# Ledger of designs, part 59: designed miniproteins, single chains, continued (5)

Each design is a single chain, and the fold is of that chain. pLDDT is the mean over its residues in the fold that is shown.

## One batch from the design tools (miniprotein)

Design m18035
Fold by ESMFold2-Fast:
Structure m18035 (fold): chain A 70 residues (1-70)
Amino acid sequence: MVKEEIKEVGERLNDLLENATTQEAIDKAREAGKALVKSIEAYQAGNVDEAKRYIEKAKKYLDEAETANA
C-alpha cells in the first residue's frame, strides 16, 4: 500500500536526519527526501506505479545513508 510505504519512508528519513553524524549520510538522506517528494507527487497525480518506483528508490538511498552513518 503506497500511502503506508510513504509514511514509513518519511519516518525513517526523520529518524535518520536526527541521528546523522556524517555529511555523506546527510547527502544520501537528502537524495532519499527528493525521491520521497517525487513519490508523493506521483501518488497525488494518480500514478501509483510511478509512486511505488520512487518509494523503492527512496528506500535504497535510506539504506545507503544508514550505511554511511555507521
Scores: mean pLDDT 82

Design m18036
Fold by ESMFold2-Fast:
Order: sequence, then C-alpha cells, then structure tokens
Structure m18036 (fold): chain A 100 residues (1-100)
Amino acid sequence: MSPLEKIEEIIEKAKKLNEDNPLILEFVEQVEKIVKDLKEGKISAEEAIKKIRELREQFAAEFRELAAKLDPESRAKLEGDFLQLLSAVHEVIELIKEYE
C-alpha cells in the first residue's frame, strides 16, 4: 500500500470512529482536503505538513475550550477521543514525509 493509500485509510477510520463528534469530524475533513491538494500536486509535502500542524494547534485550542464546559464523564471521553486523533495525525504527518 502506498503512503497516500495508508493516509486515506487512517482518515476513513477517524471519520467512522468520530461520526458523533462534530469538532473532530470538522478537523478530519480539513486534513482530508489538505491531503487531496497534496495528492493533486497543488501543494508540496512541506506545505501539507505545515498546514496540518497549524490546524492541529487551532483544534487543540478549540478542544480545550469545549472540554472546560463539559461534565467530568463527557470531558474524559472527549479527551480520550482527542488523544486517539492526535496519534492518527502524527501517523499522517510521518506518511507524508515518506511520500517525498
């Protein structure tokens, strides 16, 4: 499987696991758009990595604001989902580096 095919698989799994979480879905959809632009040759791998990192920082800020408003049980679930998302994003960045 090519690095791009592995990235697409990671994105599809993230969408399925987080279908009930609008904030995470929005983030995953934005990452998918960046990957599509990379695949179509509209941006370089370096630009794609930069955009994903900037998006991750923005999402982390929005996540912290949302988590602060939740009850402890809902917050713990969201924190778990967020950690899984960060792991998936790290794998995507590493695969983009391999694509070059």
Scores: mean pLDDT 81

Design m18037
Fold by ESMFold2-Fast:
Structure m18037 (fold): chain A 68 residues (1-68)
Amino acid sequence: MTVDDVRALIDAVRATQPLAPLLAAMAAALDAGVDTLDDLMDLVAQTLGLSRSTIRASLDGLAAQYDA
């Protein structure tokens, strides 16, 4: 998964439903110029008080839903 994959996922979710706080925070970080997945996950983890593993599991689950 790359930041472009995350952008595509955000756009896919946004087309069908409002962004959850996790995806909204990720969209804001990407707009701020974050260009690596690791930096994106670290920033969002600090902002929301979640673990990186929780964020990654959530992204993987969402990606699986939108890859079908």
Scores: mean pLDDT 77

Design m18038
Fold by ESMFold2-Fast:
Structure m18038 (fold): chain A 98 residues (1-98)
Amino acid sequence: SPLKLYEEANRLYSEALDLINEGDKAYNNGDLEKALELYKKALELLEKSKSLYDTAAKGLKDSDPELAKELESNSRLLGALSGKVKEKIKEIEEEIKK
């Protein structure tokens, strides 16, 4: 069901945001290795959530085109957030190497 994929995408997105918040706390405490692990886990969940939003949007295109557009918007926002998390991961990896 596209609606079940939508609900799953929302759950994974929420979990990813919690992991980003935990990663931010670890980073602020100087625990770079822990921050890196948390951001990498968050990135995996963001990418899974985005894929589920994309699949749900395709499934809803004929039956609920307005919801499909909202899910496409959510997918784009998750793409942008994933980009920011990837950049943060690279910054931390370079900090660890110094």
Scores: mean pLDDT 90

Design m18039
Fold by ESMFold2-Fast:
Structure m18039 (fold): chain A 85 residues (1-85)
Amino acid sequence: MAEIEELKRRAAELWARIEDDPEAVARLEEVVREIEREAEPEVERAKELYEQGKVEEARKLLEEIILEQLRRLAEALERLAEELA
């Protein structure tokens, strides 16, 4: 949780640097779509674990998925902010 909140805060700060640039926003939207598509198999795996009664393993996997998605989003935002500097 703490790490997720930290990444969200970082992403918000970086977003503020690019939000007024339509080209940067469009590139970010493409990255978000790619992140969502790549996460689909792991989300399905977490669902399978939950259905098997492995609730704790499913929760841990979902947290890892969310954490990785936020890390990738923050990385993309950093690159875009750097290009605007």
Scores: mean pLDDT 79

Design m18040
Fold by ESMFold2-Fast:
Structure m18040 (fold): chain A 100 residues (1-100)
Amino acid sequence: SMDANANALGKKMAELIKAGREEEALELLEKALEAGEISEEQAQRLAEQALVAHLARRAEASAEILARAEAIRTEEEARALIRELLETEALRRLWEIAQA
């Protein structure tokens, strides 16, 4: 089912993001969407989850980013911090998918 496909893909994408392999995470997401294995809404949610995993990874590596992440009180503040951390084309593309 699409839900089972989305759950499996989300776990694999999170592992790739934690390993700094965001280009591979994006490629898996785009291939699944093109193949019709997931819906556009599921792709948006998976991209959002990947960006949250990226924020978590950056917070583990930086006391400044951790302090900023812990100070977040709203979704808008979380999105603003994530937007500052879009350091690669793959992360910028994940952001575009998440905003669709």
Scores: mean pLDDT 89

Design m18041
Fold by ESMFold2-Fast:
Structure m18041 (fold): chain A 74 residues (1-74)
Amino acid sequence: SSTLSEEERAALLEQIERELAKARELGLDEAGEIGREAALAALNGDTSRRAELLARQRELEETRAEEYIAKWEA
């Protein structure tokens, strides 16, 4: 496992927060937004929240995959 310095961890948190803010402002990619929130939860040690968010992201990705397949088959 890679050992992150306190400075590196703080930098990653700030990056994820900026990416979340941008995604929200653009209204783009709900699954990606949830993924970033899951990464933020992981960095904060919130394993329960991370698990919930990853499950939600998977459900959205599965739904979008089904919609894409349906459009392709049409």
Scores: mean pLDDT 70

Design m18042
Fold by ESMFold2-Fast:
Structure m18042 (fold): chain A 82 residues (1-82)
Amino acid sequence: RRLERQVVAAQTAEDILEVGYEFSEKKAKEYEEKAKKAEEESKEEAEKYRKKAELMRESAERSRESREKVRELRERLEEELR
């Protein structure tokens, strides 16, 4: 029962990290679009949005890496249940 709860917790963490990845990817794209629009009016605003997009891309990559590690842990726990 405890091991089964750990599997569910790992599955939940994997789902949360997937949602986080998807959100960060979407936000990166939005900031990239805002940067393009700002290029004509203010180079400073465009640079600010480019930096935000870069941070969101980095966040997405970290979520992706963390999700893969959690998936490996979940697979190991599932193998223990067999």
Scores: mean pLDDT 82

Design m18043
Fold by ESMFold2-Fast:
Structure m18043 (fold): chain A 88 residues (1-88)
Amino acid sequence: MTPEELERLIAAYEKGLEYGRQMVEEVGPEEATRIFRARLAALLARLRADPEGATLQEYEDLAFAVGAYYAASEEEIEELKKKLEEEE
């Protein structure tokens, strides 16, 4: 992996974080987390089936899905924290 390829993967991850936050606003954090979890599982299955034929674009798709899943799950955790604070 070159430094340029690594930067592309980081950029895909950051774009995923933004998309994940937007999806939470549209469908809620629980549904968004479920969607991105399924997407991650599908992408990992594809990469596992043909690891030598995997392209940089497929790794970018994976990085994006990881970012989106992380952002959605963080919003779920944040909602849980707010509920806990209201109960105290």
Scores: mean pLDDT 79

Design m18044
Fold by ESMFold2-Fast:
Structure m18044 (fold): chain A 55 residues (1-55)
Amino acid sequence: GFSAAQRAGLLDGARQAAATLPPEEADAVLDGVLAILEAQGDEATAAELRRIRAA
């Protein structure tokens, strides 16, 4: 499974993408990160990513 540092890095990357990229590119990046989290079974971090995307 992911380490705490890896989870923090993925969420930080998602926040940066949402803040800096055009909406279509940000959505693609966030979808990619979500797919990785779901593949690892990390539902809690995936839920947090969905909150970042919805904000």
Scores: mean pLDDT 78

Design m18045
Fold by ESMFold2-Fast:
Structure m18045 (fold): chain A 68 residues (1-68)
Amino acid sequence: EKKIEELKKKRDELLAQADSVTTPEQARAFLEELNKIRVELEKLKSKDKNYKEVRIGPFETRIIKEKK
């Protein structure tokens, strides 16, 4: 579902902002958010037997739903 795609986008946006993390408080919030996204993705992947990974770039994959 689009929730997996949203979580992957959010993770990528956070990683792009890593260099802007300058305080310990920002670092903690950054790591907590990354961990939340990781846990949510793992839960969705384990439940979504109708999804498969598709490679959309040399270093990127995306989970898509197979339509029957």
Scores: mean pLDDT 66

Design m18046
Fold by ESMFold2-Fast:
Structure m18046 (fold): chain A 80 residues (1-80)
Amino acid sequence: MLTVDEILEITKKQLKEVVEEFKADPSMTVEEAEERISKVALKAIIQLHTSDVSQEEKDAGIQKINDLALEYIEEIKRDY
């Protein structure tokens, strides 16, 4: 039911929330934050695979999700 663009926007917001939680919670480890980012990305990829869009759109969306997850993981590692 969600479009690829909607999945990407929701995923980006969820990834930002993980970074904000990491910065606010001194008990959260880098490894825990990285695992949470990976889980958010995996959930979004699964949603894309079950969507009614073309394989080309799914592949493009998956690439963007992976790129976003990597960017936020690098931000956490840099700020730690």
Scores: mean pLDDT 80

Design m18047
Fold by ESMFold2-Fast:
Structure m18047 (fold): chain A 80 residues (1-80)
Amino acid sequence: PVPELNLESVEKALNSPSESMRLSTLGNLPEAIAALTDVETLERLRELLEKVIKEDPSERVRELARKLLGLVDEKIAELK
């Protein structure tokens, strides 16, 4: 079975008060992004990452989210 990206679980984890949980969640996304072929799921993930970049109190979390947003945009471009 291929691991599926559960966007609801990702969104909940990214709203965790624990910086470690948010960093760990973001750190698992590169593998998931590489495996995704659905542009709609990638666009939804892009929206979640944009919210993290704007709203997260941790600069470290925001920096990682910006890097991941670049990976999502790259993957969407590959699928077009």
Scores: mean pLDDT 81

Design m18048
Fold by ESMFold2-Fast:
Structure m18048 (fold): chain A 80 residues (1-80)
Amino acid sequence: SPEREAAIAEVRALLGLSPEEFVERARELIANSGLPAELREELLAWLDEVARLLETATPEQAAAMKEALVAALVGALEAA
């Protein structure tokens, strides 16, 4: 669906953001995603952990954490 494809494109675009912008925008996208409440809570908890780790992460660690969360979000949207 065009709406799902647009949402996935927005999620993938998160990877180009600064760590602070990534956390803010990912939080908005998860909250407004229409995903089941349980899954939204799980993804938001993961995002909170990523936000804490990003404060001291190397660029390589930051990239890996962001990519993992984005992959999980894309997978969740594709399954919806």
Scores: mean pLDDT 86

Design m18049
Fold by ESMFold2-Fast:
Structure m18049 (fold): chain A 91 residues (1-91)
Amino acid sequence: AVYSEEEKKKLREESLKLLEEMIKRLEEAKRRAEEAGDEELVKELEEAIRTVEEAKEFVEDESKSPFEVETAASLAAVSAVTALKLAEKAL
């Protein structure tokens, strides 16, 4: 079924909120990694932040289908969770 304009807007808003929360958590983890002097972990967190930021820009593009938005947000969330788990084990 084709998504309605309201359903597309809600999906985009929920996806953006998720990605913004992931960026916030990754930035906090990166700050702690920098304070710990863990250069490898800082690099991993920077790459995860970049991935989530790119997904956020993709989701903000109104030309993208709901499936593309959901897929991009989900893949970025997996990347963020992986990096956060590395930070939890190291810090």
Scores: mean pLDDT 82

Design m18050
Fold by ESMFold2-Fast:
Structure m18050 (fold): chain A 87 residues (1-87)
Amino acid sequence: HMKEEYERIIKEAEKIINDPNATDSEKALAYSRLAVAYAMLNDIDKAWEYAEKALELDPDNPVVRQNAATAYLLAFEVEKAEEVLKR
């Protein structure tokens, strides 16, 4: 059941990042949600990739930073999570 919920989140977030009318902030939030979803599905490489993309687009957004930090922690990238939270 939980896996299906994360797959739905991934589908919705992918729609936002592929929308040419979406703002960089909206895409950053979508990438941050993808990072958490992939981390929960144990796809560590994608969790890392999407967390980095989210922070590149909107590094100062507290929701983006929190989701990226969560994804890094779930991926056992504690050092990266600490750097995000330090900002």
Scores: mean pLDDT 81

Design m18051
Fold by ESMFold2-Fast:
Structure m18051 (fold): chain A 85 residues (1-85)
Amino acid sequence: AEVDAALDKLVAHHPQVGAELRAAYERIRAGDTTPQQIGEFVSAIANLGLPGSGEIAVEAVRRIQAGEDPLEVLTEAILKLASLL
């Protein structure tokens, strides 16, 4: 899937944070959509240190708080992050 390729790209460029993002995303994909798990994922995005990663994290939080599906929002965030590489 596009998101799996994006995660592989992020792990290749940022091994530690990319692996943390992949692990968190797989937990959310499996149904763990708790505020804690979402928060850990969003923090990992911000911690990538890419130009614009903090803004992507803030936008993801706003969309989830507005009632959008967390998995869809976070999938889009991963694709946006990979496009910055």
Scores: mean pLDDT 81

Design m18052
Fold by ESMFold2-Fast:
Structure m18052 (fold): chain A 95 residues (1-95)
Amino acid sequence: MKEELIREYEEAVERLGELAREPETTPEELIKKGEELGYPKLGELAAALKEKDFERAIKLHEELVEEIMKELGVEKEKQEEIKKEFEKMVEKLKK
């Protein structure tokens, strides 16, 4: 169900994640890449992670999960699991 939308989103996440891992990549480049991929909030999220603004990153991720996952018909329990997995990832980045 809506597999194409999920795949496009996952591809955008992977591409932005790869770009964010590059030391030379600026937050502005991540925001622009998010816009090019059609997911501007995802670019903002990647930029926040690059800046180590973890509070903003968590907030942006919560907004993305609520907006995209509700549209895709993902259950609240699964949305909460996705949010928790992201928080675990952020904790690993803090170390």
Scores: mean pLDDT 75

Design m18053
Fold by ESMFold2-Fast:
Structure m18053 (fold): chain A 63 residues (1-63)
Amino acid sequence: GAMEEELRKKAREFMKKYAEALVTELGYESAEAKEVSDTVFELTYKKDGKTFKETFTVKSLQE
């Protein structure tokens, strides 16, 4: 429904801003958010030659 579509859009915007902040504010070498499905995002980020991955669900971003 419209609420689910709005939550997905907000989740995409949040993930983009979070990835940008890791590079610009926290000094990470790279950060990229990938939409794996309509409900799942994978964030891949790199610092000091180490690669990290985190998974976020649209549901986990609900309050």
Scores: mean pLDDT 77

Design m18054
Fold by ESMFold2-Fast:
Structure m18054 (fold): chain A 94 residues (1-94)
Amino acid sequence: GSGKIKPATEEEVRARIAELRSRIDELEQKVNELKDKNPVAAEKAKSLIDKARQYLDEAERALKLGHPNRAAMLADLAEQYIDEAEKIIEEAKK
């Protein structure tokens, strides 16, 4: 694709990782509330949250090693898993 690749700054990536971790904490509370009502959806959402956490841990490691662009890519992957977990939780509340 013809995309202008903007270099990620360390500060921008660090802030994004913090925001995504906050979203994970909120989703874990929602998963705990959902366990009794819809255990299958809760388990699926938890699996996605666990993967998102792994990618954020890898992103923090990449950032410490001086690879902010790699950290940004790993944060993008984590966000995809967070978005899918949110979708599962929202559907399960109906």
Scores: mean pLDDT 83

Design m18055
Fold by ESMFold2-Fast:
Structure m18055 (fold): chain A 79 residues (1-79)
Amino acid sequence: DANKKAFEAAKETLVKQGFPEELAELLAEAAMAKYHGNDEAAELLIRTASRTFGVPEETLREAVEKALPAIEEAIREAE
C-alpha cells in the first residue's frame, strides 16, 4: 500500500526531527493531506496538533514541509 508506506516514511522523518510519536503521527497525516492537494485538511491538522501539544503552528508547518519529499519518494518507489 503506497499510502501506508508514505505515511510511515513521513512519520519516521518527523520523529527523527525530534517530535514525539503521537505528534509525528498527526503531522504525517497533515503531510499526506497536503501532498494530495487537501491544504484545508492539512491546516486543520496542524492547528489541532499545535493546540494539543503546545507547539507553534509555524514550527509544525515547517516540519510538514520537510516531510513532503519522504512522501513523494515512498509513493514513487511503490509505483
Scores: mean pLDDT 84

Design m18056
Fold by ESMFold2-Fast:
Structure m18056 (fold): chain A 100 residues (1-100)
Amino acid sequence: MSEAEKLIQEAFDAYVRGDFDKAIELLEEAVKLDPDNAAAHTLLAQVYLDRGEYEKAAEHYRRAADIYEKQGDTENAERFRQLAREAYKKAGKEDLAEEL
């Protein structure tokens, strides 16, 4: 958790500077260390969304929703499921959006 949290903070700094490639690299490392880190998946989804990679954004929002659901955080789970649906629709993947 501690190492993954540091990578997420560094990735957020890269993201706000517009260095999307560096942000993705650091976040992919964070999710390898802690696959159930909802914050890492949420930030990955935001970076992919800003790059116009909508299907990848939707996949990471869906993963964040699944993690929050397992934690009993139904409010965040519903929120990130809705963000995943919107991202799938932007990707032209309406049928994937309907599965959520």
Scores: mean pLDDT 86

Design m18057
Fold by ESMFold2-Fast:
Structure m18057 (fold): chain A 93 residues (1-93)
Amino acid sequence: MEEERKERIKKLLDEWMDLVESRKDYDAFLKATDEMEKLVDELGLNRAEIEAARQNPLAVLSLSKEEVEKYEDRIEDLLALFTGAGLGLKEQG
């Protein structure tokens, strides 16, 4: 069951990373952010899981060593934006 959640996170991260890096379409970028916020709420992702992914993406996303190297820098930047998209900011305020 936890692996199903990780698979969904992995798929969204991949698509979100492409949009964040390219910034080809501002509307698509905003839509992806909204979808990520909705998924966080639906999946019940908590702050500890997000922090774990930032420190060790392999543990949260079940990534191979090769995938971790590919996503390591991007995951940290992405999760910083992800936390800022309401979840972390609301709790910090």
Scores: mean pLDDT 52

Design m18058
Fold by ESMFold2-Fast:
Structure m18058 (fold): chain A 65 residues (1-65)
Amino acid sequence: GPAAEAGIAAARALAEESRDNPAARTLALVGYHEALRLLAEGASDEEAARSADAGVRAGQKARDA
């Protein structure tokens, strides 16, 4: 659904932007892949979005460190 799609897109974009920061890239990709896995297993839009958003937040924090 819309929330998961937005979160997945944001996590993917952050991973692509973070090629110079392996920690940030890895955290963004973890959130991205976890969200996709949750959707494939029938999880809610909210649950998948939460995983993607967690990866984005963790990746952004790593970039700011």
Scores: mean pLDDT 87

Design m18059
Fold by ESMFold2-Fast:
Structure m18059 (fold): chain A 61 residues (1-61)
Amino acid sequence: SALEAALRAAGATQVIPVSDTEYLVTSADLDAVRAAAEAQGFRVEGVAPYNGEYTARVVKP
């Protein structure tokens, strides 16, 4: 999908679909992931540190 491609281009190391409207994303660069998600009409929520990176939820509003 365009969202998954944009998140990976922004440096996401993992992109895991949780539901039709939610993805779990792991990345070292949250600002790039936020910009990519927002450009695709998604929102970043639930940021937590994970194994030297960050895990975040990317959700459709």
Scores: mean pLDDT 82

Design m18060
Fold by ESMFold2-Fast:
Structure m18060 (fold): chain A 85 residues (1-85)
Amino acid sequence: MILELIEKAIEAAKKGDIKKAIEYAEKAIELLRQLAEENPEYRSQYLEVIRLISAAIEYLKQGDIEGAIEYLEEAKELVKKIEEE
């Protein structure tokens, strides 16, 4: 679910749909905050993912689509790593 939201944010950003990209990114942050509360053993890791997605949102607001996609891809990789641990 989190990975799907990050992927949707990346796809929206690639299409230039900044509003949709931000909406998917914000939805991912909301779910990550819930996961951080429910899984205290991974709290710091989930908060790190939130930080990367928040940076991506700021890049989207500035019109830096490439910078935003880089942060979203990094967030995606961290989520995958958390799920492997």
Scores: mean pLDDT 85

Design m18061
Fold by ESMFold2-Fast:
Structure m18061 (fold): chain A 86 residues (1-86)
Amino acid sequence: SSIGASIDTAALRAAALALVEELRADPDNAAVAAALGILLALAKLAGDEATAEALTLAIEGLRAYDAGDEARAEALFAEALATLRA
């Protein structure tokens, strides 16, 4: 089986949800930003397209925040959370 078959996708999705909620509360947290990239790589390896999409939206939200577009950042974080809860 592929490497992705060894990844617990339910635990990965729960971790992604917690991490995006924390990022939404504190988008200046560099450790959370780094963890998003790691979880995205794991989601892609697992073939968990929904979690990968949500984490990609969260990363784009962080980029919008860093660019000073707080409204776009909040919208992207909200969309990421909606994707993870679906």
Scores: mean pLDDT 80

Design m18062
Fold by ESMFold2-Fast:
Order: C-alpha cells, then sequence, then structure tokens
Structure m18062 (fold): chain A 94 residues (1-94)
C-alpha cells in the first residue's frame, strides 16, 4: 500500500479511539473541564494532520487506493468534527 494510504488509515484508527474516549467522558454528569479542553486539543491536532495528508492522498497513483484513502480521510474528518461539536457544547454547559 502507498505510504499516504497507510498514514490516513492510521489517522482514521486514532480518530476512532478518540471517539471512544469522548463517549466515555460525555457519559459523566460532571466531566472535568480540563479533560474536555485536552480532548478538544487532541481532536483539533488530528484534524490538522488529516488536512496535511490531503495533497499526498490526492497524489496516490493507484485510483482504487486513492479512492479508499479519500473515503477514509473524509470519514475521519467528519467524525472528528462531530466529536468536537459535542465536546464544545458540553464545555459551554459548565
Amino acid sequence: ASPALREVLLAEAEVALEAMRVHLLLSEENPDKEELEEQIKRLEELLARLEALRPAVEAIADPRQRALALHALESARRLAEELLEELRKKLEEL
């Protein structure tokens, strides 16, 4: 597989792991404000990494690997953005 495909799939896996952490944190009645802020920072850093990978993904020569990598990139980006929205909403309630 291309290096760009591997990097995107790893980033997608990291976003999925962060989703688990977010769901656990949001299941608490009074989550720690500092933990919410740290989780927001981690997801913002992941979104920045995903966007930095976009040019390399678009340059993948194999059209099937490129399509898979683009799909993984967009799925990870969407999930990270949805998680950020929920975390920011919870932080505003504190």
Scores: mean pLDDT 87

Design m18063
Fold by ESMFold2-Fast:
Structure m18063 (fold): chain A 109 residues (1-109)
Amino acid sequence: AMAEGERTLALTKEGEERDYEKFKKDYQEMIDKINNAKTLEERRKAIAELVKKDPVGFKGYLLSEARKLGKELEKIDPELGKQVRKEYTDLANKIFKLGEEALKEEEEK
């Protein structure tokens, strides 16, 4: 964990749900930049910027989106919901690593 004080509270199940909603509100504009990116390079840059702003919150947001989307789809098609949940969880981890690698090249400190 990156943030030891404030994020310790958010690591409880109640804090995780509150952190998801707060992250979505606080970073909605940056999330929209990712969704509306016209090129893979623009999307990669937007992801790296969001990871730089709040790496723990962004990872938590992606994992929460994976759970939410998976549960919604699971009601329609249980196999699709489970598959999407797994794929989004794997993508969340890959996106987070992609952002960390991009930041290392920029800061090198």
Scores: mean pLDDT 68

Design m18064
Fold by ESMFold2-Fast:
Structure m18064 (fold): chain A 65 residues (1-65)
Amino acid sequence: MTDEEAKEFIERYEEFKKNGGDLTADPEFKEQLIKTLKEFREKAKNASPEIKQRIDELIKELEAS
């Protein structure tokens, strides 16, 4: 996974949230998204600190919901 792929995913997710989307409304989708973000975090070991931090923040937000 590249920094560009991680950034694109984060930007799309943030755009979805800005449009009033609630990804936590569907439990199956929420679990799939958390799994995907955790896999991204593991693959992004060499990613920039900012990308890593944003992925970690998204996982925490989703798990807290």
Scores: mean pLDDT 71

Design m18065
Fold by ESMFold2-Fast:
Structure m18065 (fold): chain A 90 residues (1-90)
Amino acid sequence: SKLEKEKQEQQLKQQLQNMTTDQLIELVKKKTEEIIKKYKEAGKFFEAELIEGIGDLVIGVIKITPDPQGRAEITLSFLKNLEKEEKKLE
């Protein structure tokens, strides 16, 4: 339900706020590499390159974002977009 999704997103956001910049970068890198591999295995090389470029951009933004809340919001937004991309392969 919408309420359950909002509760899950709030819990994830709190977890991300408690992570260091390096931990957030490692999480983003790991998740992008997983999706890139799936797209390459599906023969979608152009989409794989786009996801890689967006992941690198997100990592760059996290590195220059000084506040934990801002870093968490950027990371959460990106992870939600990766979930939408993964659903396109189903």
Scores: mean pLDDT 84

Design m18066
Fold by ESMFold2-Fast:
Structure m18066 (fold): chain A 82 residues (1-82)
Amino acid sequence: RFPGLTPEEQAVVDKILEKAREKGLLGYATPEIVAEVLSEEFGIDYETVLKEIERFLKEKGKDRLSTGEVVQFIRRLKEKYG
């Protein structure tokens, strides 16, 4: 449960975290997992989403997304493409 998420945003976050957990990742997700889920959910090209994630992570000096960063990225993607 993350405060301020819509039910749709929460479902997408939960799907990303479930896929991350299946790969043994706890509390974070890789760019590839996030790009796969968000490209499917928003109908955006996988490579386009991956490039946006890589830019987002470069700005933060990180190589992976925490739960909070997944939420921030979803909102950024919706602002640009939704």
Scores: mean pLDDT 79

Design m18067
Fold by ESMFold2-Fast:
Structure m18067 (fold): chain A 60 residues (1-60)
Amino acid sequence: MEVVTVELEGLPPGDYVVTVTTTKGEEKALARVDAQGRGIASVEIPEGAEVTGVEVTPAA
């Protein structure tokens, strides 16, 4: 399995949905942004898939 780490910075604190688009489909993970405006999402992608896009959207 491949894991893509997405770092979030400069965002309001809260929950975010990170969508990673790959050549084999879309994968989503939740990220929590702390009081300092920082968060990390770890997204599992299929083996041999290439990342074609990353989107970050507020979850609430």
Scores: mean pLDDT 80

Design m18068
Fold by ESMFold2-Fast:
Structure m18068 (fold): chain A 94 residues (1-94)
Amino acid sequence: MKEKERVYLAAMAGAVVAKDEEALEKGLKKLVENLDPELAEAAKKGYEEGLKLREELDKKEQELIILEKVKELAEKEGNEEEVKEVEEEIEELK
């Protein structure tokens, strides 16, 4: 379950941070080439959501949304160290 959520967030973050559309397409292709079909589907969905965020929100807002989702996943996993690191990144962006 959590592997699909991680792959989804990674693809979403990649879409948000990519410099241009060519980098976006190459990044997604490289990611899905190394994943099982179910994980590749999760990556595609994360990428699509990242493209929506990229279109609708400014860069800082996009990064905050990604970090909040990473924090939520880390909390579900009981990874207190990752939660703390993500909270520090969120505070730095404010």
Scores: mean pLDDT 74

Design m18069
Fold by ESMFold2-Fast:
Structure m18069 (fold): chain A 70 residues (1-70)
Amino acid sequence: MSEAQLQADIARGRALIAEGQRLLAEGRRLIATARNREELTRGIGLALRGIGLIFEGELLIARAEAQLAA
């Protein structure tokens, strides 16, 4: 892989983490303000999706940084 491709992977990973953090925060707010089971379920779904994106982004950065260090 080229260094440019690895830097692009790091940038994408950072974008995924930022989006995941936004979804997690929105999900937490929906959970806190939920008036019924449907709203609660929607909030939980967003929070879980956010956590997944954060982990995906962190793994992408870690893999790219490991290849740059090699």
Scores: mean pLDDT 87

